Designed miniproteins, single chains, continued (4). Designs and how they scored, part 102

Each design is a single chain, and the fold is of that chain. pLDDT is the mean over its residues in the fold that is shown.

## One batch from the design tools (miniprotein)

Design m15534
Fold by ESMFold2-Fast:
Structure m15534 (fold): chain A 146 residues (1-146)
Amino acid sequence: NTLEKVRKVLELLLALSRGDKEKAIELLKSVFGLSEEEAEEIYNIPDLVEFTEKLIERISDEEVKTAVLIATLAHLILTGDFESIEELLEKFTSPEEQEKFKEVIEEILNQPKVSPQEIVTKLANLFLELGRISPEVKELIIELLK
């Protein structure tokens, strides 16, 4: 079920952001069918772009891939890592989609105050407009990444 997979990959990303290694390893094993050794190898990838690429390579569901991408892009916007944003967009979106993302990111950065929730909402709305997620997946992403 797509919604359950979205929930589990977002739980993984939240566990990673909190430094909860035990929970992250459990979710890597259960969601992706990894061994303990494989899960630890992925957990220990220091570069967030490489980590995200390795997760997305193991996901067949396009909505689940998009949920991972939204969460990672939101984190990179919050941390000001614009080179990593460009790299992810080049790898996982078309040139036409990339121009739309640049416009949304510039809009976010031109605001004097930006909340994590506003960033996630704007990104999720754009991916919904592009037909890459359902309304139900959008609502779940916004709820979990508050």
Scores: mean pLDDT 85

Design m15535
Fold by ESMFold2-Fast:
Structure m15535 (fold): chain A 82 residues (1-82)
Amino acid sequence: MVKTYTHSASFSLESGGNRISLSVSQTRTQDGEVLSLTLEAEGSGELGRRVAELLLREAENAATDRELAAQVSDELRALLEA
């Protein structure tokens, strides 16, 4: 039997009427791993676009869901405050 492990991390940021919620899950098997991202952004459409660009960039560099959450947390806060 192939053993599957799933880990998840989530966080939410809110400032000035804008809200970003991110859920990251990583599923690992002996054959590989899958990183899944769910993003909800409320506010200006430009904020959503900028957040998506940031997540794509950081996801390419992150090895785990925890690393992704840590790397994007501060950047998302900066975008939300700008």
Scores: mean pLDDT 62

Design m15536
Fold by ESMFold2-Fast:
Structure m15536 (fold): chain A 62 residues (1-62)
Amino acid sequence: SWAATESVETDIAVAPDGSSVTVRVRIYSPAGELLYESEVTLPATPEGLERMGAALEEAMAR
């Protein structure tokens, strides 16, 4: 997991055709320095969202 001193921002955007959802994660240091940025496109289905959400959570937790 990230230390309490880091700021984690998550932005979620839906594709115009509704077929996918893009999740962008940014992690900043206490000084405002960008430490990590990733963008993941997820299928707009409950199953797809849960699977990718679990993968993102595991990646950020370790």
Scores: mean pLDDT 70

Design m15537
Fold by ESMFold2-Fast:
Structure m15537 (fold): chain A 86 residues (1-86)
Amino acid sequence: SPPRPITLNELEKRILEIQGEMAKKVREGKATMEEIIEAVKEIIDLLLEQGKLSEEIAKEAKEKLEKAKTEEEIAEIMEEAFEKAK
């Protein structure tokens, strides 16, 4: 069966958990650029699955992530995706 739709509170908690785990890895000096990109892609996929992002916006964000070279660029892509989420 397809994944169950989650509540907005559950969605926010899941996003915060992903962000929290990534922030911890960054603080511990264990985060790679690839792991940061994968975490952000997971957040984008979660937003898409829950109908918060359009397929077009999710695709554009993922394409930008593939080209990102710095943590700052990844953060900007994530912020743009959150701003477009409804």
Scores: mean pLDDT 78

Design m15538
Fold by ESMFold2-Fast:
Structure m15538 (fold): chain A 113 residues (1-113)
Amino acid sequence: MSEEELVAEAERAGEALLSPDEAEARAGGERLVELVGSPSPEARRVAGVAIGTALVHSNPTVALIGARAALEAARSPDPVARAAAAGIGAGWDLVKSPEARALAREARELGEA
């Protein structure tokens, strides 16, 4: 897949993550977890920003899906995905939902390990 295609996928997955349909939002989060480990630096950046945006969202369901995506990236065998998760989780104190905040903090700690 080209860099342009990876960036376009990250943008679409980011939009899906903010969907009011929980199944669509979860599918978006799952795709973004794959893309934070992609070989494209720009696709990784777009994916990380999308997860971070969800994490600080006022809707607690969206924030929780974003936090779970960050935590899955932190558990990845790919060091690039783990580093991205640590960066996303560094903003854990900005997360308003207590459950999502706890998961974001765990993602930071695991990604730094």
Scores: mean pLDDT 83

Design m15539
Fold by ESMFold2-Fast:
Structure m15539 (fold): chain A 78 residues (1-78)
Amino acid sequence: MKPSDKLLEAFKKYGRNLGGVKGLLDRGLISEDQYRGVLIDHFQRLKDAGVDVNELRSLLGTYFSPLEDKAFLEVWGK
């Protein structure tokens, strides 16, 4: 599945620049733990902004990476 235009705009407005941060991880400029913290902050910001959790859940295991799946579950799985 792919995100809706509304969800993509919410990512731009409220979320973190995940592509940029993943680029830093892939170059060894940040740790995986630092990247995990950014992913958790990204999903927490979306939660605080009232983004539709059901649409986000539909992206698990398809659009999201395994690390993004884990960060989503940390924020919404409790």
Scores: mean pLDDT 81

Design m15540
Fold by ESMFold2-Fast:
Structure m15540 (fold): chain A 69 residues (1-69)
Amino acid sequence: SQAELAAFIVELTGLPEAQARRIAAALLRAKDEAEAEMTAATLLSHYGVPEEELAALVRRTVARLRELR
């Protein structure tokens, strides 16, 4: 669910719940895994995740999305 994915993003990144919920909603609307990876990278970067951490956090977020689908 969106709430479970948002909670995971909060735990993983420390982002505020409101931003994590927006990321989760966008990811659940992605048509395929490539779009989900691009969306995660764009939004995590936009909300202030450092570039050095971005690839690892994108990978873990998309893996969680797969489990919830």
Scores: mean pLDDT 85

Design m15541
Fold by ESMFold2-Fast:
Structure m15541 (fold): chain A 80 residues (1-80)
Amino acid sequence: EVVVEWSDLSPELRAEIEALEKEAIEAGKNNASKEEYIKLLERAIEALERMAADPRLSPEAREAVRRQIERLKEEIKKLK
C-alpha cells in the first residue's frame, strides 16, 4: 500500500493548516494579543488531531502529525 507523506495528505487539510499558519504568522508580526495567538494555535491543533484520526494515514505520517501537535502544545505552554 502507498505510504501517505505529509505533503500527500488531502489538499483541503493542507490548505486549512497552511491558512492557520499564515494567520498565526501575521498575528505575531502585528503584535496580536496573546489570547488571539493561543486561539490560532488551538485551531491548528484541532485540524491536526482530525488528520491524525484518519485511519488511512501511514504510521509514519501519523507520528509526524503527533509531533507537530506536541510542538504547538509546547508553544501554548510557553505563552501561558
Scores: mean pLDDT 68

Design m15542
Fold by ESMFold2-Fast:
Structure m15542 (fold): chain A 65 residues (1-65)
Amino acid sequence: SEEAKKLTVEAATIAAPLTDPEEVKKKVEEMSDEVLKGILENWIETTKNPEAKELFKKALELIEE
């Protein structure tokens, strides 16, 4: 889902503001939904920023729909 990938990039930028969003976007766009789901599950567990965590959860829900 393009929407799930967009939310993932936004959440990653919030969680790590020094991360280049274009690099994250390129990496995320290359991922299959199965790979992205695994990455999102990991980032939901490791992310301490509550706003980023909620966006990662929303992205995961969009893949699981």
Scores: mean pLDDT 77

Design m15543
Fold by ESMFold2-Fast:
Structure m15543 (fold): chain A 71 residues (1-71)
Amino acid sequence: ADRMLERAEELLEKAKASTDPFERDVYLALAEIILAIGKLDASRGLLTPEQVARLEELEKRLDELNKEFGF
């Protein structure tokens, strides 16, 4: 679970750093998929409270980047 959340965080950082819109879109889409899997794990009680808090923070970052880039 932690490694999956770390991958989502890395993808969001890569999206933010990307100058190519297609590359950025791919990173955002991959992060969205990973975070969606995280939400399913959370709904099944598979995540710790700390992991749920990290998931929520990463979802906020994804939403902000989507808003910034017009997705």
Scores: mean pLDDT 80

Design m15544
Fold by ESMFold2-Fast:
Structure m15544 (fold): chain A 57 residues (1-57)
Amino acid sequence: SAAEEELRRLLAEGARREGLSDEVAQQAFDRALAAAEKFGVSLEEIAERARAEIEAA
């Protein structure tokens, strides 16, 4: 989905800005998917928050 692709992109960008590996970004994405399914939160909401945090940093 578009939201899934955007979340992957945002997490990869955030990880690179902090000098972290792509593996860390992938693990963060996997955790976000699990949390979304467990708590009923949309991936779009998670992506919007991740974007805001990256833009604020």
Scores: mean pLDDT 76

Design m15545
Fold by ESMFold2-Fast:
Structure m15545 (fold): chain A 74 residues (1-74)
Amino acid sequence: MSPEERLQELGERIRAAIEAGDADTAVALLEEAYQATVDYLKATIADPERLAAIVRALAEQRDRAIAAIRELAA
């Protein structure tokens, strides 16, 4: 499976978990998608400063998404 296909699958599973009201599963799948994205970027981006900046931005986006999912479940 390509990295793009894997992320597409994870996105669909995250959506299904949110629709089911399963915030814990949605958060766990989002963490898995974040880790897969970071691993792909580490393999693809040779510039360590560029990689660090992108990873930091993704971590901030991940934290905001987790907070939003938890608020929707409350």
Scores: mean pLDDT 81

Design m15546
Fold by ESMFold2-Fast:
Structure m15546 (fold): chain A 80 residues (1-80)
Amino acid sequence: MKSEIEKEISVSLARMTVTVAALSGDEEEAAEAVRRFARWLKENKVEGIEEALRAAAELARELGLPKAAEAAEEALEELK
């Protein structure tokens, strides 16, 4: 139960991070925000890291932030 709740929260935080970054209008700043979020998830060993990063990549593509999507995808590869 706790693990499932953490996963759901992680995905929600990922989507919020990308949305807020998109409002900045700077694609490089958005990409850096995603990289910092990925590092925070890894350092805190948060459940649902993979799902959160996948959600971030998907939303970033929908919002037209290809560098932010690439940052999330690179972080996903580092989890392997």
Scores: mean pLDDT 79

Design m15547
Fold by ESMFold2-Fast:
Structure m15547 (fold): chain A 102 residues (1-102)
Amino acid sequence: MATIEQVIGAILRAIGEMLDLVKLAEKQDKEAAKKLQEIGDEGVKLVMDAMKRGDLDKAYKAAEVLTEGLIKAIDYVKQGDLDKAIQVVEEALAKAKEIVAA
């Protein structure tokens, strides 16, 4: 049973990881960085929309899944594997959409 405060904290964490990911990716490939930002922005919007509907538990779980995906993507960007970074964030967004739709 998530609180609004917990959901906001999770959203801020996801935004922070997204900003770090995009900044690291931009140094290697600006088009990949833009795609990662677009996926991240879609994920944050998904969580915020769920929070606005009062689906706090779903919003919190979706935000955690997105944050985990973003952290994994940062590791792949550090390894120079931008394709895997994009794939991992797309998979995290798909899982977040599934959680919110349930």
Scores: mean pLDDT 88

Design m15548
Fold by ESMFold2-Fast:
Structure m15548 (fold): chain A 72 residues (1-72)
Amino acid sequence: SSAAAAQQASLRVFADNLKERIAALEKKPTLTEDEKKELEKLRIALEVVEEGIAAGESERDTVQRIVERLRS
């Protein structure tokens, strides 16, 4: 459906934004402790978003899975 296609497009934009943030942090010669924690969280979020895209998951369910993984 067009609604499912719109959610998939939204998740792809989210994944692209996460990749850009990860790349920006990885280009730094030295990371602060807060930046290291952010990078770890961004990598987990990207993994979950890419899984959600592959599974045809909703944006809501994908976001919920990110929250659950980050609590672990």
Scores: mean pLDDT 86

Design m15549
Fold by ESMFold2-Fast:
Structure m15549 (fold): chain A 57 residues (1-57)
Amino acid sequence: VGEEIARRWAEASGLPEEEVAHEDPEEARRGTARIRALMSPEQIAEVRRYTEELMRR
């Protein structure tokens, strides 16, 4: 699940998966901030909706 979520964010933002998924929580937070800066709020909302559905399974 986590890998699929990271991949979706990477595809949507154009960043490498390593910038999105980190074992270190602080690095993960920095990666998330970069994604948010690169994507529009509407794109972020669509990806979040999709990943929430994945996380519920």
Scores: mean pLDDT 67

Design m15550
Fold by ESMFold2-Fast:
Structure m15550 (fold): chain A 85 residues (1-85)
Amino acid sequence: MEKVEEHLKKAEEYLKQGDKEKAEEHIKEAIKSILEELKKVENKEVILKVIGLILSAIGHLLDGDYEGAIKDLKEAKKLIEEELS
């Protein structure tokens, strides 16, 4: 989960600086890292919830809502961490 946290933190930092392009790059990398971590999850209900959050985050990105995308990906990260404990 370290890579997910690093990319989400960098996305937030770049948004604070007004660098939307770099923020979007790190949001996309966070999605990729979440999908890699999701391969370790066996609980189908958790898998479906995480996929739903990723789709929501993508929808927020398409709308230019980078903060909404980050929020959804933080929730996805939390669900995977709680399952993999």
Scores: mean pLDDT 87

Design m15551
Fold by ESMFold2-Fast:
Structure m15551 (fold): chain A 100 residues (1-100)
Amino acid sequence: DVERELERRLGEAEGLIEVFLSTAESYLQQNNKSTLSLAELDRLLAAFSHRPAFAARLRAAALAYLRENGKSTLSLEELRRIAEEVLAAERERLRAEAEA
C-alpha cells in the first residue's frame, strides 16, 4: 500500500523533527542560550548520523536561512520554521517518488 508506506515515512520524518527540536531546546536551556550557531547545529545533527539525508537537508535549509537573513545564529522559533519547511519538502518528495 503506497499510501501506508508514505504515511510511515512521513511519520518517521515528523518524529525526527520532534526529537531534533526537543534536543535543540534542551541544549539551549542547559547552556543558558537563546540561539544556536551553525557549528552548534552541526554538533546536534551529529546525533542524527543514522539519518544522514535528513541531517543534510536540515543543515542546508538552516544555512540558506542564515545567508538570506544575514544572520550567524538561529533561535528555537526560527529552527521550528525551518524544520516545518523541511517536513513540507519531504512530504512533496515522498509523494512525487510514490507516484513516479
Scores: mean pLDDT 81

Design m15552
Fold by ESMFold2-Fast:
Structure m15552 (fold): chain A 64 residues (1-64)
Amino acid sequence: MSDSEIVADAIRELSRIAGRPVSQRELARLAGVSQRTVSRALAGFIKLTPEQLERIRRAVEETR
């Protein structure tokens, strides 16, 4: 799965849990990464580090 797909899936899952659209900024805050990093990864401009991917995964896990 690509990094952009991982980010998109994280936003989709958080939106499902919250019952409302979750923004890139909200995901960034929950994961402790910059909103710019989330936005650029979602657009396919950058590759996320393993640490950033783990933070995003934990943010989703913690909200479940």
Scores: mean pLDDT 80

Design m15553
Fold by ESMFold2-Fast:
Structure m15553 (fold): chain A 61 residues (1-61)
Amino acid sequence: SPMEEARKLVEQLRAAKTEEEALAVLQQLVDLINATEDPALREEIAAMMDEALREWVERQR
């Protein structure tokens, strides 16, 4: 399901060691969002992506 794929990608984003790795995973999450037809599910995945990205950026400080 898109939500299961989103969870896997979010875990990969959190585990990214470099900005390049993080950007590659972020692109996959954006692609998943664009492929998701359900607006509510799209919003949920986008929120998960934003939270994981925020955590990753804070970890780099």
Scores: mean pLDDT 84

Design m15554
Fold by ESMFold2-Fast:
Structure m15554 (fold): chain A 76 residues (1-76)
Amino acid sequence: MLTPEDQEANLEAARASIRAAREALREGRLIEAGFLLLVAQSELDLLRKAGLVDEEVERLEREAEELRAELRAKEA
């Protein structure tokens, strides 16, 4: 199980990566956006596996999915 400190760190990392991915997508930096979304998904996956799925995690998962859909549309 993740410690409370690890949980906080993973949640902050996911939030930061999602914000950075959104900016990268707006600027057309598709490779950077894809990498940042992979980082965010990894952090969110760890929280899900630990059973740490609250409103914040669910919100971040939705944001990541929306950004991934936008990335796929721009890559097509």
Scores: mean pLDDT 80

Design m15555
Fold by ESMFold2-Fast:
Formats: sequence, C-alpha cells, structure tokens
Structure m15555 (fold): chain A 63 residues (1-63)
Amino acid sequence: SQEKARELEELIRNLTRENPELTGPLFDVISSKNEEEFRKLVLSLPVPEEVKEFLLENIDFIL
C-alpha cells in the first residue's frame, strides 16, 4: 500500500507537469481530499482509460 501510494503520487505529479492547466485544480482537490471533484478531473484527463481506472480505484489512498 505504501509503494502504491508513492506510485500514485508520482503518476499524478507527472500528469500535472504534462498538463500545467490542471495543476491548480487537481492539486486543490487532492490536498482538500475532495473525492467528487477528483473523480470529475480524472475522467477529463487526456490519459489512457487504464490510468483513469487505476486512479479511481485508489482514490481512497490519494491524499
């Protein structure tokens, strides 16, 4: 679980670096633990479906 948490955090950081316009909103929902807004952002991300599924499956472990 700790290794998965770190992997998820790195993946999210890389996604926001590649999509700077999403950095503020995504960082806000993660830091505030806003699950609903996080799901909405994940679904709109320009990433493969398996990445979206991985993020949503582990939403409870994302800070």
Scores: mean pLDDT 73

Design m15556
Fold by ESMFold2-Fast:
Structure m15556 (fold): chain A 74 residues (1-74)
Amino acid sequence: MENEKKKEEIKKRVESLEQRVDAALAAGRITPEQAEAIRLVLDNARKAIEKGDIETAEKYVDFAEAALASLLAP
């Protein structure tokens, strides 16, 4: 049950981050190269989810989230 909950949470975080990356790119707040780099990390998170490696997926999502936040900082 806990693993299924965490997997669902991480999937939602990946989807949310992809939407945020798309919005930031459309607003000109990040470059296409920066968007591509974050999307690559999110692809690795999805791969980890598919393999059932929830810990690795969470680390990738945390990294992507921190990277996006850093790029959106003043």
Scores: mean pLDDT 83

Design m15557
Fold by ESMFold2-Fast:
Structure m15557 (fold): chain A 91 residues (1-91)
Amino acid sequence: SDKALQVEVNSLATLYEKTVGEKPSEADKAFIEAVVKALTEDLSDEELQEIVEKLKEQGGPSKVLKTYFRSLLRDPSLSEEQKERIELLLK
């Protein structure tokens, strides 16, 4: 549901702010929402590609946010499938 999605997005945005010391921009928050959707929803390859193209049109995520998500890819608690989806969004 939209409410559940926004709770997860806000939770991750707060964790990012506490970890990095910067408040996410609107473009960064859109990227966080895309990551949450990719990890929680059974999105098709075409739906993921549409999200990637929309993010690119918005200038994409900041270098700081990309570095933060790349650090999460080193977390052994994430599944290989979750890591692959995050890597696709970071391109």
Scores: mean pLDDT 75

Design m15558
Fold by ESMFold2-Fast:
Structure m15558 (fold): chain A 72 residues (1-72)
Amino acid sequence: MDAVQEQLSRLLAEFMRHVERAREAVAAGDLEGAARHGRQALRVAEEINRLRREAGLPEIEFELPEEVREAL
């Protein structure tokens, strides 16, 4: 349980970093970069929910910012 919790915490930090990079790309007018970082964030979110399901934990609903979603 503890090792899974630590892994989930690391993945959540990774998800947040990708979202932040996507927001920075939108602010810079780099919509292709925003889409790339947004897709990376969604892949990490899928991995988080996969591990949560395997551990018997409820899934988390991950929402990307509107400006990042529009770039996808």
Scores: mean pLDDT 85

Design m15559
Fold by ESMFold2-Fast:
Structure m15559 (fold): chain A 75 residues (1-75)
Amino acid sequence: MKVYPSLAEAAARVEALAREHALSPEQRTYLGILFAEISQNPELSLEEIEALLRRLAAQYALPEDVTAALLAEAR
């Protein structure tokens, strides 16, 4: 995933993903947490970002298309 310069930009990306993939409010909230974590830790490795994505996808049933898109952005 790309690091966003501000929480507002991270929130805008979450909003766009939620609209594109019809995410639940719960899934939208957890994506927001993921983006906030990454934006505060720009030193995170690709492996750490992938681990965070897999954890959230497993815990909060993120659509596979969303997970795939975010992994593609990380690469």
Scores: mean pLDDT 68

Design m15560
Fold by ESMFold2-Fast:
Structure m15560 (fold): chain A 59 residues (1-59)
Amino acid sequence: MELTLEDILDLELVEEIEIGDGSVRYRTYRGKTKEGKEVEAVLLEVRGREPQLVAIREL
């Protein structure tokens, strides 16, 4: 995938889904690319670890 989180302007948390006991969650952010296109990014967060980008799509 070509896009990274650093390529997205004005990241805003839109949705949060907790899995299991809340130690794992997916957070969905929306923002704009440097080209002005709206995108949605999904981060996987495990408690005590750095968030990881697992999906990104154009809206």
Scores: mean pLDDT 73

Design m15561
Fold by ESMFold2-Fast:
Structure m15561 (fold): chain A 100 residues (1-100)
Amino acid sequence: SVEEAKKVFIDGLRELREQILANKEKLDPEKLEELLKLEEETIKKISEAKSLEEIADVMKEHNVEVGKIMDKMSAEEKKLVNEIINKSGDKVSEKLLEAL
C-alpha cells in the first residue's frame, strides 16, 4: 500500500540520518547541513505523496540532489556517505519486498 511504502522510505531516511550524524565528525559541517536539510524535505514530500509513483518520483529527485551535494565532497567523505547510503538502500529494498 501507499501508506506502507511511506513508512518504509521515511524509516529508511530517518535511519540514514542517524548514521550520518554518528559520523558527523568525519564530514564537513556545511555539507552535513545540506544533506540533513534535503533529508527533512524528502521526508515531508514522501509524507504528502498520494501514490507509489509520487513516492518513486520524490526518491528519484532526492538521489539527484544527494549526488550534487556529494560532488562537492572530498574522496574520503564520498566513500563514507556512499557506504552509509548503500547499507540503508539494501534495508529499504528488503522491507519493500516484505510489504508486497
Scores: mean pLDDT 83

Design m15562
Fold by ESMFold2-Fast:
Structure m15562 (fold): chain A 88 residues (1-88)
Amino acid sequence: SEIEEELARIEEELRERMEKLKEENEEEVRRKLEAAAKEVASLSDTDEGRFEKQKALVRLVAELLGVPEEVLERLLELIEEAARRELA
């Protein structure tokens, strides 16, 4: 799917930006990653919980990287669209 390919490309770009930030501020990145891990661990393992985990991770990574709100909204829309297709 074109949407799945686009989401994968965005995830790859975010990973690259995260690696760059680790070089600039290791302590802040570590702290935010620990918070993200705790939040993800608290979510349910149901299909609905899986999509909520994905959205939570994307929000936390986007906040960490200072991603523009427009990009964050697009990522969340792609996750919600994927969820609707899988749950339908």
Scores: mean pLDDT 65

Design m15563
Fold by ESMFold2-Fast:
Structure m15563 (fold): chain A 71 residues (1-71)
Amino acid sequence: MEEKEKISKESKEKLDEIKKKQDDKAKKLVEEGVLSPKEAERIGAQEYTAEVLRYIGDKIDELLKKEKEEK
């Protein structure tokens, strides 16, 4: 009965990946002078939130499809 822990661990790893990707992108844009550090932080937080919401939405869609069509 480790399914809850597996989901939690997978979600944490996915969220960490999303955060690292956005952090790396923001740092690169700041280093290239495209964005200020403050702007990069705000945009990064917004994009991180959007990616997290997409991940959650995808998981909800998978659960709903499984209940309706078993595939």
Scores: mean pLDDT 72

Design m15564
Fold by ESMFold2-Fast:
Structure m15564 (fold): chain A 77 residues (1-77)
Amino acid sequence: EFVPLEPVPPLDPRLLDMPEEELIARLAAATRAEGHPLSLEDLRALVESFGKERLPAFLVAQGAISAAAYEALVATL
């Protein structure tokens, strides 16, 4: 379902500055932790469709990553 469940946190600029492959790997780990695993290939396809800047916000909005899981991901930067 495409209804957002939580307000999307502001995107951390460090995520935009990191290489796309590293961002995808970190997002894949976060989705696995939330029980909605996405492969690296699935995330690359989403980057192609939605763009690197929009991808973390879209995953949070879709419930693939909770706001808390996103904050935990940012804390590892």
Scores: mean pLDDT 70

Design m15565
Fold by ESMFold2-Fast:
Formats: structure tokens, C-alpha cells, sequence
Structure m15565 (fold): chain A 70 residues (1-70)
């Protein structure tokens, strides 16, 4: 189902984000961690508004962008 697929995507993105934050923190990249958290909060807000696809897309873009900065 569509709902289960979206839930699976959210869980996977959350896991990647948590691992990425831990790596950035271990490397002392405090400003990078702050930027990731700010975008995460925006994605959570979108999801709370029922804009799940937009939230998922923002999280994917965030991870892609900041992965390159590691």
C-alpha cells in the first residue's frame, strides 16, 4: 500500500539522518549538525501538515546535499 511504502521511506531516511548526525558530531562539524537539524524540523512540520511527499523530498535533498560536505 501507498501508506506502508511512505512509512518505510520515512524510517529509512530517519535512520540515515541519525547516523549522519552522529558522524558529523564525531568530526566536530557543529554548524553542519545545526543546518541538518533545522531542515529536519522543517520536514517534520511539513509531515504534520499532511504534506508527506514534500517532507520526504526535503529529507532526501538534505541528506544528499550534506553527505557531500562530509
Amino acid sequence: SELLKRAEELVKLYEKLVDFIKQAESEGKTELVKEIRERYEKAVELAQQGRIDEALELMKETLKEFEKKM
Scores: mean pLDDT 78

Design m15566
Fold by ESMFold2-Fast:
Structure m15566 (fold): chain A 73 residues (1-73)
Amino acid sequence: MAIVVEVRNKKTGEPVKGAKVIAEDGSEAVTDENGRAVLDKAPIKEVTGLDEDAEVEVYANGFYLGTLKGKKK
């Protein structure tokens, strides 16, 4: 079942656009202007493609999953 993943910058609380979200099964999706991407399932392994290295908060279907170190593109 598809899940909606939301990525926010921990420092600013702003949605992160253009981030690549990678699940443990190797599935990938890129966040839209609202910081949202659709994946077949969690858990989320990695977030990359940011403008700067930053801590990001990851949510799935509105549930807080945790904070990850987002990597610069």
Scores: mean pLDDT 76

Design m15567
Fold by ESMFold2-Fast:
Structure m15567 (fold): chain A 65 residues (1-65)
Amino acid sequence: SKERRFASALSAAYIWQVVGELEVEEEGKKITVKLLKQSPGAEAVVEDLKKAAEEVGYEVEVHVV
């Protein structure tokens, strides 16, 4: 389902937060992601999260630090 895809993408972003490459903040239907280190893996996780979130009506805002 779209909801399961979104949950999986969000879980992946949270794992990358644990390893220190992202910061994730949720407020209602808005997700803010800080990309702390630019890497192909982190960028792929962010792009997947954006696509999955949009399909369930969430907004994703990305900041590069």
Scores: mean pLDDT 83

Design m15568
Fold by ESMFold2-Fast:
Structure m15568 (fold): chain A 81 residues (1-81)
Amino acid sequence: MKEAEEEVKRLLAEAISALLRRAVLRALMRRYGATEEMLREIEELERREREAALRAAELAEKVPDSPWSALARSLAASVAA
């Protein structure tokens, strides 16, 4: 059980990191203008966030009572919308 929880935490960290980097890039693009590199980076970060969040949610089924499980499902729902 603890091993699954640690893996969920690792995947959540990856998803959250991608989400934060994407938010920063979008803020910079609004202030300084969009570049092709920034747009490609955002697309890659969106893909990484979605993949990590979905994997975390799937693994979270093995630790349903964990607060990390609830967060993983919330993030997966957010990226699926």
Scores: mean pLDDT 78

Design m15569
Fold by ESMFold2-Fast:
Structure m15569 (fold): chain A 103 residues (1-103)
Amino acid sequence: AAMEKGILLVGAVFDASDEESVEKALEYVREGAKRAKKEGKKLLAVLIDTDPDASEEKLKEVAERAKKIAAELGVEVEVVVRRDENPTSEIEVKIAEEAAKKL
């Protein structure tokens, strides 16, 4: 019998109006995918946008870019992109809540 495949969680916060911020979040996804591949795990990427003016199309674009990075590395991925217009000290709790919904 094969062992059940584990999940590697990557969480990142980004500002959709700042391309450098978006690229940094996607860099965390890439590093997470590399680690997931080495460990034989599935990747769960939770990305929180802090830009209240970000369009749904922009959030979808970021999600598709994250999926493409994992796919290029041959890693199974679930990508969650959410908007948090009032980032607080509880941003880590928000990431954990989104991760728990996918477990």
Scores: mean pLDDT 76

